# Ledger of designs, part 35: designed miniproteins, single chains, continued (2)

Each design is a single chain, and the fold is of that chain. pLDDT is the mean over its residues in the fold that is shown.

## One batch from the design tools (miniprotein)

Design m5190
Fold by ESMFold2-Fast:
Structure m5190 (fold): chain A 74 residues (1-74)
Amino acid sequence: SVEELAERVRQGVLDLGGSPLAAEMAAEAVRAAAEGDLEGAEIALEEARKIEQKSPFVDDMVRLTEEAIRRVLE
């Protein structure tokens, strides 16, 4: 389900060392994409990226979220 995928992304961001806020923004990007709100998904992912801009895992967080978005769009 979309909610299970969003929760997996949220937990994945936390496991990388991400903040709860960044994890929630990444999960929100997945939910927005699943609802067809591609603009909302891009905004949420950009917010997560800004929060974790200086984190060594920012690229891994973005990749994880983009992979989930791709799955909900298929």
Scores: mean pLDDT 88

Design m5191
Fold by ESMFold2-Fast:
Structure m5191 (fold): chain A 77 residues (1-77)
Amino acid sequence: NADLVEANKLISQVMSTFNQTTRLKLYRKLLGPDAKNLPDNVVENAVRQLYSNPSTLTAGGLVLVKRNGRWALYKAS
């Protein structure tokens, strides 16, 4: 699964930097434009869940899915 391999590589790189500003910038890039207005803690928690369980992601009542080659956040319904 190319998407999963790509996501895991990106997350591993981000986790290794440990600079918070750089991590948040990369996290928002990974999650796409829908993440730009989310609080920083929601973004960080979403990416941590992606690292631990990339098949099912939930953070702050939001669900992460991949569409059109980008990760997008939706409100859980």
Scores: mean pLDDT 58

Design m5192
Fold by ESMFold2-Fast:
Structure m5192 (fold): chain A 73 residues (1-73)
Amino acid sequence: AAAARAAFEEAVKRQKEEIEKQKKLNPSYNPKELDIRRVGGKVVISTDEIIKDENGNLISKHHRLVLDEAALA
């Protein structure tokens, strides 16, 4: 199922757009990078999607993509 990958790619795209916007407005903004970890033959890639809530506040949603190392070879 590509659903987890699609959700992760969407989150990464939205995070990059928000980072670029915030970086231009506030040079002190230091966004978190992708967290990549290897566990038992799997690669776990995590990122936070920055979105606005119903009140216009910036909130983070955590996304995680799990890949087999064989899929990267």
Scores: mean pLDDT 68

Design m5193
Fold by ESMFold2-Fast:
Structure m5193 (fold): chain A 101 residues (1-101)
Amino acid sequence: SEEVRALKAVLENPAALYAVGAQLAFMENPDDPEAQKIASLLLEKAREAGPLTPEQARGVTLVLPSDAPWVKRTFSPEAEKLREEVLKKARELIDEAKAQL
């Protein structure tokens, strides 16, 4: 499916993983100055790794909260597993960024 392909594209791209990490850090702790610094550091790493393709950008959106009208909340089991793996890697990047502060 397009969802599976987009999520795989995120898993294979450091820039996409950093982008997910940055958004998660910001969204989970919007009032925390430390979270803002973590988000900024991850966004800088994403920029250094290069621009996202449209498919990678779609994958980032699929991992993040489904507030967009065009994103389905229900995924196939394969897509759900890939989404969980992206979230796991993104949280590892947040922890690494926090250690660099």
Scores: mean pLDDT 78

Design m5194
Fold by ESMFold2-Fast:
Structure m5194 (fold): chain A 68 residues (1-68)
Amino acid sequence: SEENLKIARDEIEKSEEIAKAAQEAAAKYVKPENVDEALDKLGELAAKEPPKTPEEAAKLVEEAAKLA
C-alpha cells in the first residue's frame, strides 16, 4: 500500500540522517592518525547499541574517538 511505502521511505530517510550525522561527527572528532582505531571502536559500540537518532550517532562517534 501507499501508506506502507511512505513508512518505509521515512525509515530510510532516518537511516540516511543517522549516517550523515555519524560522518560529520567523524570528520570533527576523529584524528587522521586514529581513524582505524576509532572505526574499530565505533563498530563495537554500534553492534552493542545501534544508534536510533542522528544525535545518538554523533555521540557514539565522539565516544569511539575518545577511546581511540
Scores: mean pLDDT 75

Design m5195
Fold by ESMFold2-Fast:
Structure m5195 (fold): chain A 84 residues (1-84)
Amino acid sequence: STGLINFYLGLANQSIDNAQQIIDDGGSYEQAMNHIGAGEYFADQALRIAKAAGDEKSIERAEELRKKIEEVRERAEKWKKEKE
């Protein structure tokens, strides 16, 4: 369980780092949103597995990551409005 949780948390972090780099570099909004969506999916999978396992520390890590992902989504949406 822990290995699979860490795998999904790692994928979520990579996805969000990619999205943030795209936003910071003024790249593709569509690509940034695809990475944000991937990050959301992987973080949700980690949270689901952690909750089923009763892994309190992994639940906390996944919920903190979900919060970070929401902040990155908000940043992407604001950035898009500036390009309209």
Scores: mean pLDDT 89

Design m5196
Fold by ESMFold2-Fast:
Structure m5196 (fold): chain A 77 residues (1-77)
Amino acid sequence: GMAELKAMADFALELAANIAKKLYGAKLESYEVKIEGDKVIVTATFDNGVKVTVELTFDELVITIEHKGKKTVLKVK
């Protein structure tokens, strides 16, 4: 339901912010939330140019970290 989608979006944003803070010491500048069916996509941009995209469904978590032209993808099923 809507409460579940909100919880997923909140979790995805918190995850993105924690990754950028712990690995890069970065502060959140802006974020976007997109919902595609049962998939929540949060794209967060940070003050040092780090961009973290979290794609979350019931079956899969995909984290994409972009920094200085490098792209790292972490996938959990």
Scores: mean pLDDT 82

Design m5197
Fold by ESMFold2-Fast:
Structure m5197 (fold): chain A 83 residues (1-83)
Amino acid sequence: SKRLEQLEELRRWILEFMEEIEAPESVKRTVELLFDQAIEYLEQGNYLMADVLLLSALSEVHLVAKQKGVEIDIKAKLEEIRK
């Protein structure tokens, strides 16, 4: 599935970003769990729940980036992946 491939690419990029900014392990675990749940719902065909969990994961990433004083353009990365 192209949607699954796009979500896995976003997940890899986000996890690499969190390692580079030395995000707390608790935040990394939370984001990983939210991506895992989003993937599970996507595989079940529940696109609405997958989107809700993805948005929750991205909100956590934005929050930790702000706390670290680093900018992240998730919107630009999503557009790149969707092309």
Scores: mean pLDDT 84

Design m5198
Fold by ESMFold2-Fast:
Structure m5198 (fold): chain A 101 residues (1-101)
Amino acid sequence: NQELQDQLVEALAAMVDDMQEKGTNYGTGTSGNVTVSGGIFGGNFYGTITFEYGGKVITLSGGGRAGSEALKAALENGGGSTVTVTDPNGNVGTATITPLE
């Protein structure tokens, strides 16, 4: 979903702007229905991404490539599932899909 990907990129940029404004290594950003809370360690995002999609709340923990792969797998496999992915650099991403209620 291109709109969701665009909102995620904008939310991440807003989080970085929040970090810069506060002078901290942790921040929060929101774009549309996507909220990102976390920071940057070694050039990689770490934290939590929460958004609503298709009547579900999706929560992704982790970052980098592993986070993106876990999100993609969670969106493809449907709700009520936790998906964990490890990238070639050892970064771990976990995504959980929960029905809205």
Scores: mean pLDDT 68

Design m5199
Fold by ESMFold2-Fast:
Structure m5199 (fold): chain A 95 residues (1-95)
Amino acid sequence: TAQVQPAEDFVRTLIQNLQDLIQSAERLHERGDLEGVRAQLDQGVLLARAAKEVATQHNIPQSLQDQLQQQLQQLLELLRRLGLDTSEVESLLSS
């Protein structure tokens, strides 16, 4: 439907941006750039929240919800591995 398609495209874009930010954070971590890692992961949490909000407000396909949940799980695992705050991502996964 016309109302759902823009929300689906937006969520797909946010999922891709989140994946790119996670990859960037891992590269920065390999370089020892902890400030850069924090900046990328802070942006990742904001994008994850935005994607979850849109997904919750619009009935997006289950396949997109599953993809978003997979990216949230990857973000959570990276935060845990780096010893950073996981509380916001854990909240998003439990919603």
Scores: mean pLDDT 81

Design m5200
Fold by ESMFold2-Fast:
Structure m5200 (fold): chain A 80 residues (1-80)
Amino acid sequence: SARDEVLERLRALFDEIAALLAQGVPLKDVILFGLRRLGEILLATTDPAVRAGLVDALRRIGEEYPEFKPLVDEIIAAAS
């Protein structure tokens, strides 16, 4: 299903994030990479429930890293 495809893309994204962190890429650059990729997945998503889940994931990143909250809010607004 489209939901299963989005979940597999999210899983692949988290694997990519883990690999970048293991390679010593700075945390800030990894977060920026992850935010951009989540934004792309959100824009490609047509299911409202999946969109809500992706928005929740983005908001959690903004809550954990307040320095990225303005960028998170911009990504969510662009997808609205």
Scores: mean pLDDT 81

Design m5201
Fold by ESMFold2-Fast:
Structure m5201 (fold): chain A 85 residues (1-85)
Amino acid sequence: DLEAQIKAELAANASDKDEIEQQLKRMEQTLADLKQKYEAGEMSEKEYEAALLTYKAMQYTYDLKVEEAKEYLEKAKKLAEEILA
């Protein structure tokens, strides 16, 4: 259950503020690397977009916004299904 997973992650991460900030910073660096791969033609536009939506969902999870996180995860899932079609 996606909602239960988001809530569990919120509960685990809310207790360590500094660790959460470092994890978000690492994800931002990962997205920068993915953007460079996309611009170099090493990944598709849809794959890069799915990664962005996943990052945004995690960011909303750390901001304690479960409903927004769920929405962005559902968008990422739909985009992944289109890539596989």
Scores: mean pLDDT 69

Design m5202
Fold by ESMFold2-Fast:
Structure m5202 (fold): chain A 74 residues (1-74)
Amino acid sequence: MITEVTPEKIRKAAEDLVKAAEAGDPQAARNAYQTLVDLLKLAGVDDATIQQIIRDSGSAKSLAEKAVAALEAK
């Protein structure tokens, strides 16, 4: 089954990252971060664009917004 990457899945992954950071759970935060990166790669976003989004994002909300914009630009 091809896992369809949607803006909703990216927002959920970013929300999970915010939630883990708010809870002070570093393991959950790392897992949510990895899930977000993996979803962007599955959507066909190139590594350079993913690195740029991560670098330019000062918050999980900003990261989610930039990730959704990159997905929609395709």
Scores: mean pLDDT 72

Design m5203
Fold by ESMFold2-Fast:
Structure m5203 (fold): chain A 101 residues (1-101)
Amino acid sequence: TRYIVDAARLRVTGDPEVAERAAEAVGRALRAMREDGVASPEEAVELVVEALRAAGLEVTRLEAEVRRDGDRITLRLRLEVRDPATGARAVVELELVLVPA
């Protein structure tokens, strides 16, 4: 089964430079998910984490909540990220609605 992103809501707060880098990284992951879909909500989490790490950010905390309503999946993510070079931090809050492709 493959899922596509039906809806996405992103909020990033914290240090302005880290928040901007995190938002850009998550935006790239969301574009990939919209085009290619994902096999599971767990793969969506992995893609977001990999994008943040590729942007040079350390993921220090990850909270994931998955709700299923029939074929519709709501994924709520809260990630705390840190720039290892500066110690500056940001919080990423992402809500995804995934539906079968």
Scores: mean pLDDT 89

Design m5204
Fold by ESMFold2-Fast:
Formats: structure tokens, sequence, C-alpha cells
Structure m5204 (fold): chain A 98 residues (1-98)
């Protein structure tokens, strides 16, 4: 599970949405692990977005969140936490630019 999630994250960090989608599809071939992979991926994306925000790297946080939303497009319950975090990035970035 962790290795599969890291492979998807590596593609997401590189901006390779298509590579991330393929890595996720490969990870989801084992249906017994599919829910855990999706849950862990969503959690790890949220954690990494929050860490980038703590570092003041808002543009990178926003790009990671948006790329993850594209990869999780078919999985709305796992997409929702990332979508919420994208909103938090935009709000914090907006407050700093006011």
Amino acid sequence: VEEAVERVLEHLRAGDVEGAKKALEEALKDKSKAEEVLKKLSERVVEEVRELMRQGRYDEALELARNALKVLEKYPEYRLPVEVEEGVVLLQQGVLKL
C-alpha cells in the first residue's frame, strides 16, 4: 500500500498527472487493497499540501492539490478531503494578498 501510494505521489510532485493515473490504476488492480490505497493517497496528499503551506510554498501546494483532484476524479469520497484542502490553500493565499 505505502509503496503504491508513494509511486502516485512521485508522479503528482512531478506534475505528471497521466503517470499518476496509471500508477493508481495499477495499484487498484488488487481490489482487496483498493480502498486502503485510495484512503492513504488522499491522506498523504492532504498532509503534503499542509506541509507545503507551512513552508509558505502556496503555489506548489495548490498545484499538488489540483493534480491530485484530477487523479481522484473518479473517486469522489476520496477526492473531497483534497478539494477541501485546495480551498484552505486558496483562502490562506488570498488572506496574505489582502
Scores: mean pLDDT 79

Design m5205
Fold by ESMFold2-Fast:
Structure m5205 (fold): chain A 63 residues (1-63)
Amino acid sequence: MDVSDRQAVQDIQNASSLADAQATYQQLQDRFAQLQDKLNDASRQVMQDTLAAGQAILDQMAA
C-alpha cells in the first residue's frame, strides 16, 4: 500500500461531514475493487484493513 492509500484513510477521518467521509470511502472501495486481481496476498490484506478502518470511522461518525 502506498502513501496515497494511507492518506485516503486520514481524509475519511478528517472529513467535515458523514457525506464527505462516505464519498471518500466509496472512492477507496472502487479503486481497490479495480486492483483486487492484481494484488498479492499481503497487499490484499492491507486493502481489507484499510477498508475496515474507513468503515469503522464511518460507523463512529454515524453514531
Scores: mean pLDDT 73

Design m5206
Fold by ESMFold2-Fast:
Structure m5206 (fold): chain A 98 residues (1-98)
Amino acid sequence: MAEQREAARRAGALYDEAVDTLNKLGEEYRKKYPEIKEKVDEAVKEARDLISRTVAEALDAGLTPEQLEARVREAMDTAFKRLKEKIDEAIKEYEQKK
């Protein structure tokens, strides 16, 4: 159906945008704090997994394009917030060890 095709298209576009943003953030943090590279890599992977899982579940649920977009955007906001919190905690631990 046209709606399912549109939902899939929007999901793909949002996922690609999210992955590109996560990769750029990960690279910036790795350059600034090479000592916590492993923690940055873990945070980026966890964020990607959350977004990927949400996209798959939304598509499987047969959501409208609007409902899918809203759910994926919410997952992106949550994933980016958790990524920042995890990296901030890793930086704090690193600074405490100095």
Scores: mean pLDDT 82

Design m5207
Fold by ESMFold2-Fast:
Structure m5207 (fold): chain A 62 residues (1-62)
Amino acid sequence: SSEIEKIEKENKEKLKELLDAFNKEYAATTDPAEKRKLAIRFTAEALRIIGDAFDKILEEKR
C-alpha cells in the first residue's frame, strides 16, 4: 500500500540521518572504548527506528 511505501521511505531517511551523525562522531573519536560505546548507542537507536517502522507496517496490514 502507499502507506507502507511512506513508512519505508521515512525509515530509510531516519536511518540515513542517524548513520551520518554516527559517522561524524565516530571519525572525531580516537579512544577504542569510546568508539565501541558509540557503536552500541548507534545500534540501539537504529533498532528502535527499525522497530517503530515494523510496528507501523504491521498495523497497516491488520
Scores: mean pLDDT 85

Design m5208
Fold by ESMFold2-Fast:
Structure m5208 (fold): chain A 80 residues (1-80)
Amino acid sequence: KEEIEKELEEVKKEAEKSDEEVRKKLLQITNGALEAIKDGDLATVVRGARDAYELAKEAGDEKSAKEAKEAYELGVRALE
């Protein structure tokens, strides 16, 4: 749980260095996933992390993509 939050917060930090459009979308996705963690909705967290990973990867933001992928993998393991 804390590990997923850590990776999502790293995505937010790296997103601030991205292009404005990509940054806004990544922040919306990561903030939604962080709120879902508070609600215990791990399925929404996993989807949010996956969306962030795909967006960052398409934008060429390798650091945000790496952190989002880690959050996604941790979330999937938590659902098992």
Scores: mean pLDDT 76

Design m5209
Fold by ESMFold2-Fast:
Structure m5209 (fold): chain A 96 residues (1-96)
Amino acid sequence: SNVGRQIAELVRQGRYREAAQLLIADYEKRKAQGKLTHDMALGYLYLMGEILRALGETKLARRLIFSYFKLAGTEKAEEALRLTDEAVERLKEILA
């Protein structure tokens, strides 16, 4: 998505807190609209893993990226969405 590309560009520039804020805002908007898909959840998990790695949360980042690869190509949409929601809440705590 266009927002996904914007988040990736912010990460490339080292603007990790801005990338995190944009990711959270996009996730919350899509969740409120009932438009979250399995593919979107996987995208959020991967981008969040990269952001958390850059913010020094290496163990959590590795877990999210591993979960992305494990869930990619499966029909476990509920698990992917639940894990994404948990990770977003943790990211909000880190940004506070």
Scores: mean pLDDT 81

Design m5210
Fold by ESMFold2-Fast:
Structure m5210 (fold): chain A 61 residues (1-61)
Amino acid sequence: SPQVQQVQQQIDQLQQERLDLGRQLADAVNAGDEERARELQERITEVDRQIQQLQQQLQQL
């Protein structure tokens, strides 16, 4: 359905964002930048919550 496709596209976009944030986190950790690593972990956690919420919505469609 069109609704399923829309939600899946949103999930796909967030997953791409999560991958980018994960790479940035690895770079921050390797650089010993604890503050930036903490910020990136918080952003990843928020993106993961959004993905989880959309995945639950997708199961209801």
Scores: mean pLDDT 89

Design m5211
Fold by ESMFold2-Fast:
Structure m5211 (fold): chain A 90 residues (1-90)
Amino acid sequence: SKAEELKKKADEIREILQKILEADRNKDEEKKNEYLEKLRELIKTLPLSEEELKEIDKVIEDYKAGKISIEEFVEKIEEILNKSIEKLLE
């Protein structure tokens, strides 16, 4: 099902989010940007609507622009994924 596919890929996303968090805390801009790009590519493979994909892109851009913290970034991405999983189960 789409919900099962999204759950499996959400685990992969959480692993990448952890790597972004570690790179941010180590002030490793090169690794941070590398993992952000990997995150974008993985997100494109998700069974998400165009609107949900644009919402995630906006969160990534806000984080890159320094508008939100790394903690807020991780929380927002997880919130979008969890809501999308719940919506697919309805």
Scores: mean pLDDT 82

Design m5212
Fold by ESMFold2-Fast:
Structure m5212 (fold): chain A 76 residues (1-76)
Amino acid sequence: MSKKLLVEFSVEVPEETIRKIVLSVSPDAEIEKLSPKKFLITFPNERDAWAAKGLLLRMNGEIDGVEVEVKVEDVE
């Protein structure tokens, strides 16, 4: 079954960075930019969503000298 994740960052993150992470584990995922800090990602299956969620949560901390918080929410 398809799975959706809502991803919110504390700061603006380049869409290309998100695409590289998500598409590395789920090449068929669809990424929709809702705002500079929010992305809705649709995965073809739960396995891909689980893998991507793990990688996205690793972005918590410091990216290129910028403190970043990531919130990932499961969407029906």
Scores: mean pLDDT 78

Design m5213
Fold by ESMFold2-Fast:
Structure m5213 (fold): chain A 78 residues (1-78)
Amino acid sequence: ITGKYEEALALYQEALKIRQEINASDAELAVTYANIGLVLLHLKKYEEAEEAFKKAYRLDPGNLLGAEGLKMARELIQ
């Protein structure tokens, strides 16, 4: 039941590594971090999700998923 989210997490982490190696834009890295955060929320890893959304928001404050995800992760930790 959690296998799909764990597979998605692994794939996004690999995509993030590749994007960092090829010097992808901050906006592209922010999208990848925001997606990692969403997957971590589904896995109930709220503190790790918060860190992923913080990175997304830092790279691209205009990324709505990063901004909203950060708020949501912080709410779920409390």
Scores: mean pLDDT 82

Design m5214
Fold by ESMFold2-Fast:
Structure m5214 (fold): chain A 95 residues (1-95)
Amino acid sequence: SAAEEKVEKAVEEMLKATTDEELKKQFEEFYEKNRDKIIEYYKLAIEKGLDEETALEIAIHAAALGLKMEEVEEVIEAKVNGEEEFSEKARELAK
């Protein structure tokens, strides 16, 4: 899908920009483990009206925090409505 292609391209660019070999390896392993979740969360964020950059940031952070789909949807809605910064809402849900 177009969303899968966009996520893959953005991840490739992030890996190319990473100069720390250990961080690069850690992110590659993280992405391989969480690829399907990141793509699913990205699609949801785009569907809800977030831009591609914000959607990708939310998808990666949500996967890293191990958020459930219900929690990811709540974070996306808060961001769309301008109610809270993603970081604040994600920290609340991760507690």
Scores: mean pLDDT 78

Design m5215
Fold by ESMFold2-Fast:
Structure m5215 (fold): chain A 90 residues (1-90)
Amino acid sequence: MELRPLTDEEKERIKELVKKIAEAKKNGDLQKYAEYTFELLDLILRYDPESIKPVLDEVLEEARKNGDKELLEVVEYFKRIVDYRIEQRK
């Protein structure tokens, strides 16, 4: 099944969600952490994982440059999910 690639608006939403998940994790806000995580997972499962990968790579580089450890951990987790989905399509 051919999945639709992300629009520019959806790419920005993914970047926003990853950052919000990292912030919620840092603040111990379990409700917001769960809400943002489920929204991001829905987007990852709904759209073309190859279009999602570069978006996560951009946030990963930003996290590394800024030394944001919480953001780095969150991005690496979702990147593993996206990479796994790409491998399963082979």
Scores: mean pLDDT 83

Design m5216
Fold by ESMFold2-Fast:
Structure m5216 (fold): chain A 90 residues (1-90)
Amino acid sequence: SELEKEIAAAEKELKEILAKTPDEEERFLMEVEFERQLALLEFLETKDLAAFEARVEELVRRLREEHGRPEAAEALRESTARFLANYAKA
């Protein structure tokens, strides 16, 4: 689909930006943000809430357990809860 092509192009662009970003922490945060945006895009397409929540929980786990960023993990969890609360009210 055109969406799949656009995602592939965005992934390529991200890899090019990451290659020019020397700070490992900045690269990691950019990758997490990209994965979050993909999870949101897939949710808007599929309406599969369980799959979306599972993907967000995995990102929260990676931030907390693999990268030692509990504040970023909490911020992601809180922003996701806020998004879902607003989505349910719409």
Scores: mean pLDDT 80

Design m5217
Fold by ESMFold2-Fast:
Structure m5217 (fold): chain A 61 residues (1-61)
Amino acid sequence: LSPEEEAVRQETIREANKFMEENPELFDPKNRDNPEHRAKLNEGLQRIAEEYRRRLEEARA
């Protein structure tokens, strides 16, 4: 990976860690089978993944 792509990867890791710190209940094993918590977790992870793709495209341009 280029240095720019690696920087994007590191930023995404930091954002994912922040999401986990701000939403610890979504990562609690007790809530794994709760549809509402699962939906919020999936939405958050999708948002982070979409942002990662966007930043990667910018870094490659």
Scores: mean pLDDT 77

Design m5218
Fold by ESMFold2-Fast:
Parts: C-alpha cells; sequence; structure tokens
Structure m5218 (fold): chain A 66 residues (1-66)
C-alpha cells in the first residue's frame, strides 16, 4: 500500500513536470519516472531545449505522505 502510494505520487510528479515543461519550452517533454525502493524517486523531463532532473530521497517522499 505505501509502495503503491509512492508510485502514484511519483507519477503525479511526472505529470506536473510534463505540463510545466510544455509551458516553459513550448514543446512536449518526454517524462520518465523511476522509483527505486529504499533509495529515491527520480523524475526526468526532456525535450530539445529543456532537461529537468529531480531526485527525491525516499525518506523525504515518505514524509510528504504523512
Amino acid sequence: SLEEELKKRAEEYGEGLREAGKILSGEEAKVTVEYTPGEKIKVTAESENLKIVIEIPESDALASLS
């Protein structure tokens, strides 16, 4: 259940980042979300003119769910 909640949160982060990327670059950004249990959530948004990488420690992500 907690792992599923973190996965959903990571996917929501990815969607938000994709929308922000479109606003900032004027182009569709490819979004990749990687959740590594016990370590981190990594969200990457990339287009021709923009690359954003966000890494969140799992402990910080867990704290945000409380």
Scores: mean pLDDT 72

Design m5219
Fold by ESMFold2-Fast:
Structure m5219 (fold): chain A 101 residues (1-101)
Amino acid sequence: SAEQRALLQQALGLLRSSLQTVQDAKAGKISQEQAIFELEVNLGLLGIIRGIARLLGLDTAPIDAAIDKLRSAIEAVKKGDLDKAIALLQDAIADLEAELA
């Protein structure tokens, strides 16, 4: 549906922003603590998108998968494994782009 596509596009935007945040941390442009904070904000926003999808009776599975991968990426950043966080976010982006194809 058009509503499903709009919510998935918003979720995709948050994942792309999250990838940029981790890349900025890896480049030394922001601290890892700042990166974690920004990723947790994006995780909260994905939770809101999921809630909206549920209220509209839409399939939440693609958003749930994105939330799980972002949560795993945050844990990777907390452990200092920025490359793992980047890979997880790239996978989440690819999954969501495939859903929108």
Scores: mean pLDDT 93

Design m5220
Fold by ESMFold2-Fast:
Structure m5220 (fold): chain A 81 residues (1-81)
Amino acid sequence: SHMEELRKKLEELRKQKENLISQVKALADEYFRERIRLDAEISYAKEIDPEKAQELEKVRNEKLKEMQAKIDSLIDEINSL
């Protein structure tokens, strides 16, 4: 029936959204862990090699920007469903 087909489509859409939300949460957790790890490495490097600390800050900023772009892309996908 048309109603059964609509219910199936709604259930599939719900599962797709839940899967994407789970991916966003996993990436957000990874972003947080990587930020803490890199911030700790930078703090240590600042005490022993200031030039290396500056390079690590650049790597940190580039990596976190890339991860944020992936999160933003998934959120856009959720909003398009």
Scores: mean pLDDT 89

Design m5221
Fold by ESMFold2-Fast:
Structure m5221 (fold): chain A 68 residues (1-68)
Amino acid sequence: KYVEEALKALRNGDYDKAIELVKKAREQARAEGKTAVANVLDMAIEAIKKGHKELAIRYLEAAVKLWK
């Protein structure tokens, strides 16, 4: 849910909203013990902060797949 909303925000250029949603997703991943997912979400946040939109999208897509 949060990752999908973050992808939408990121595609619309709303970086601040995307970061907030990814942080919420990261909190859920940590609570579930999904350390690898949380780490990928941290990389997505860093990419968004640096303006690397396409890289951030790839990290968020990887997080969705890994969260299975």
Scores: mean pLDDT 85

Design m5222
Fold by ESMFold2-Fast:
Order: C-alpha cells, then sequence, then structure tokens
Structure m5222 (fold): chain A 63 residues (1-63)
C-alpha cells in the first residue's frame, strides 16, 4: 500500500507542476485502485492501465 500511495503522490505532484494532464492522472489512480481492490485485472484493462502508467511515468521523467 505504501508503494501505491507514493506513486499516487508522484502523479498528483506532476499534475500540480503541469507535467501531467489531470485526466490521465485520475484514470491511472482509479485503475490502480480497482486493481488493488479486486485483485482481478482483465487483459485489455491491464494493457490500457499499463500504457497509461508508462505515459505518466514518461511525462514525470521528462520534467
Amino acid sequence: NSSLERFVAELREAVAAGRLPKELADRVIEGMKRAARSGVVDGQEARELAAMIDEARAAIAAA
């Protein structure tokens, strides 16, 4: 849970700094919460979430 909370904080900081669109950050956070809650991730949903996480991480790293 600490790792999840830390990444959520990083996403929110990136949004505040203008490095990441709020919509993308919100989608990643909600996707991660759903995966953590159920432990079940559909293959397509997992792929979409992974792509959004990669985009968010690239935006954070580029700044």
Scores: mean pLDDT 75

Design m5223
Fold by ESMFold2-Fast:
Structure m5223 (fold): chain A 76 residues (1-76)
Amino acid sequence: MLPDPKEAAAVLYYALGSLLYRQGDFEGAAEWFEKAAELGTPDLKAESYRLASEAYRQAGNTEKAEEWEKKADEVA
């Protein structure tokens, strides 16, 4: 079975976001989690939105954190 190119890209973006989050680059992490959410499966989309929300919260952008938390709830 050939992997879906969008799903493959989403997994890579999720991995990059996770790496940046661990390095303390929360704003960068949030950007990559957003990209992962746009291309991912419903499960990966929900998880990516939750992580983007948390990354924005850690970066001090509470408005964006609340927006992405609501998006995660919509796709769960």
Scores: mean pLDDT 79

Design m5224
Fold by ESMFold2-Fast:
Structure m5224 (fold): chain A 61 residues (1-61)
Amino acid sequence: PEELYKKGDYEGAAKEYAELGKRAREEGDLETASRYASLGYKALVDAGKEDEGLALVREVG
């Protein structure tokens, strides 16, 4: 996901962060899930999609 973010693919980065966060949540690692949710949120905000970023945080974090 970080590589996608660095090349400006914020939506792709957010999608990968969401998948990693959901996996961490399923494994009971809520701290890691929250970290990935925050990174995905930031990527969507940088893409101008704050509402989608908020939805991602609610789903993953």
Scores: mean pLDDT 80

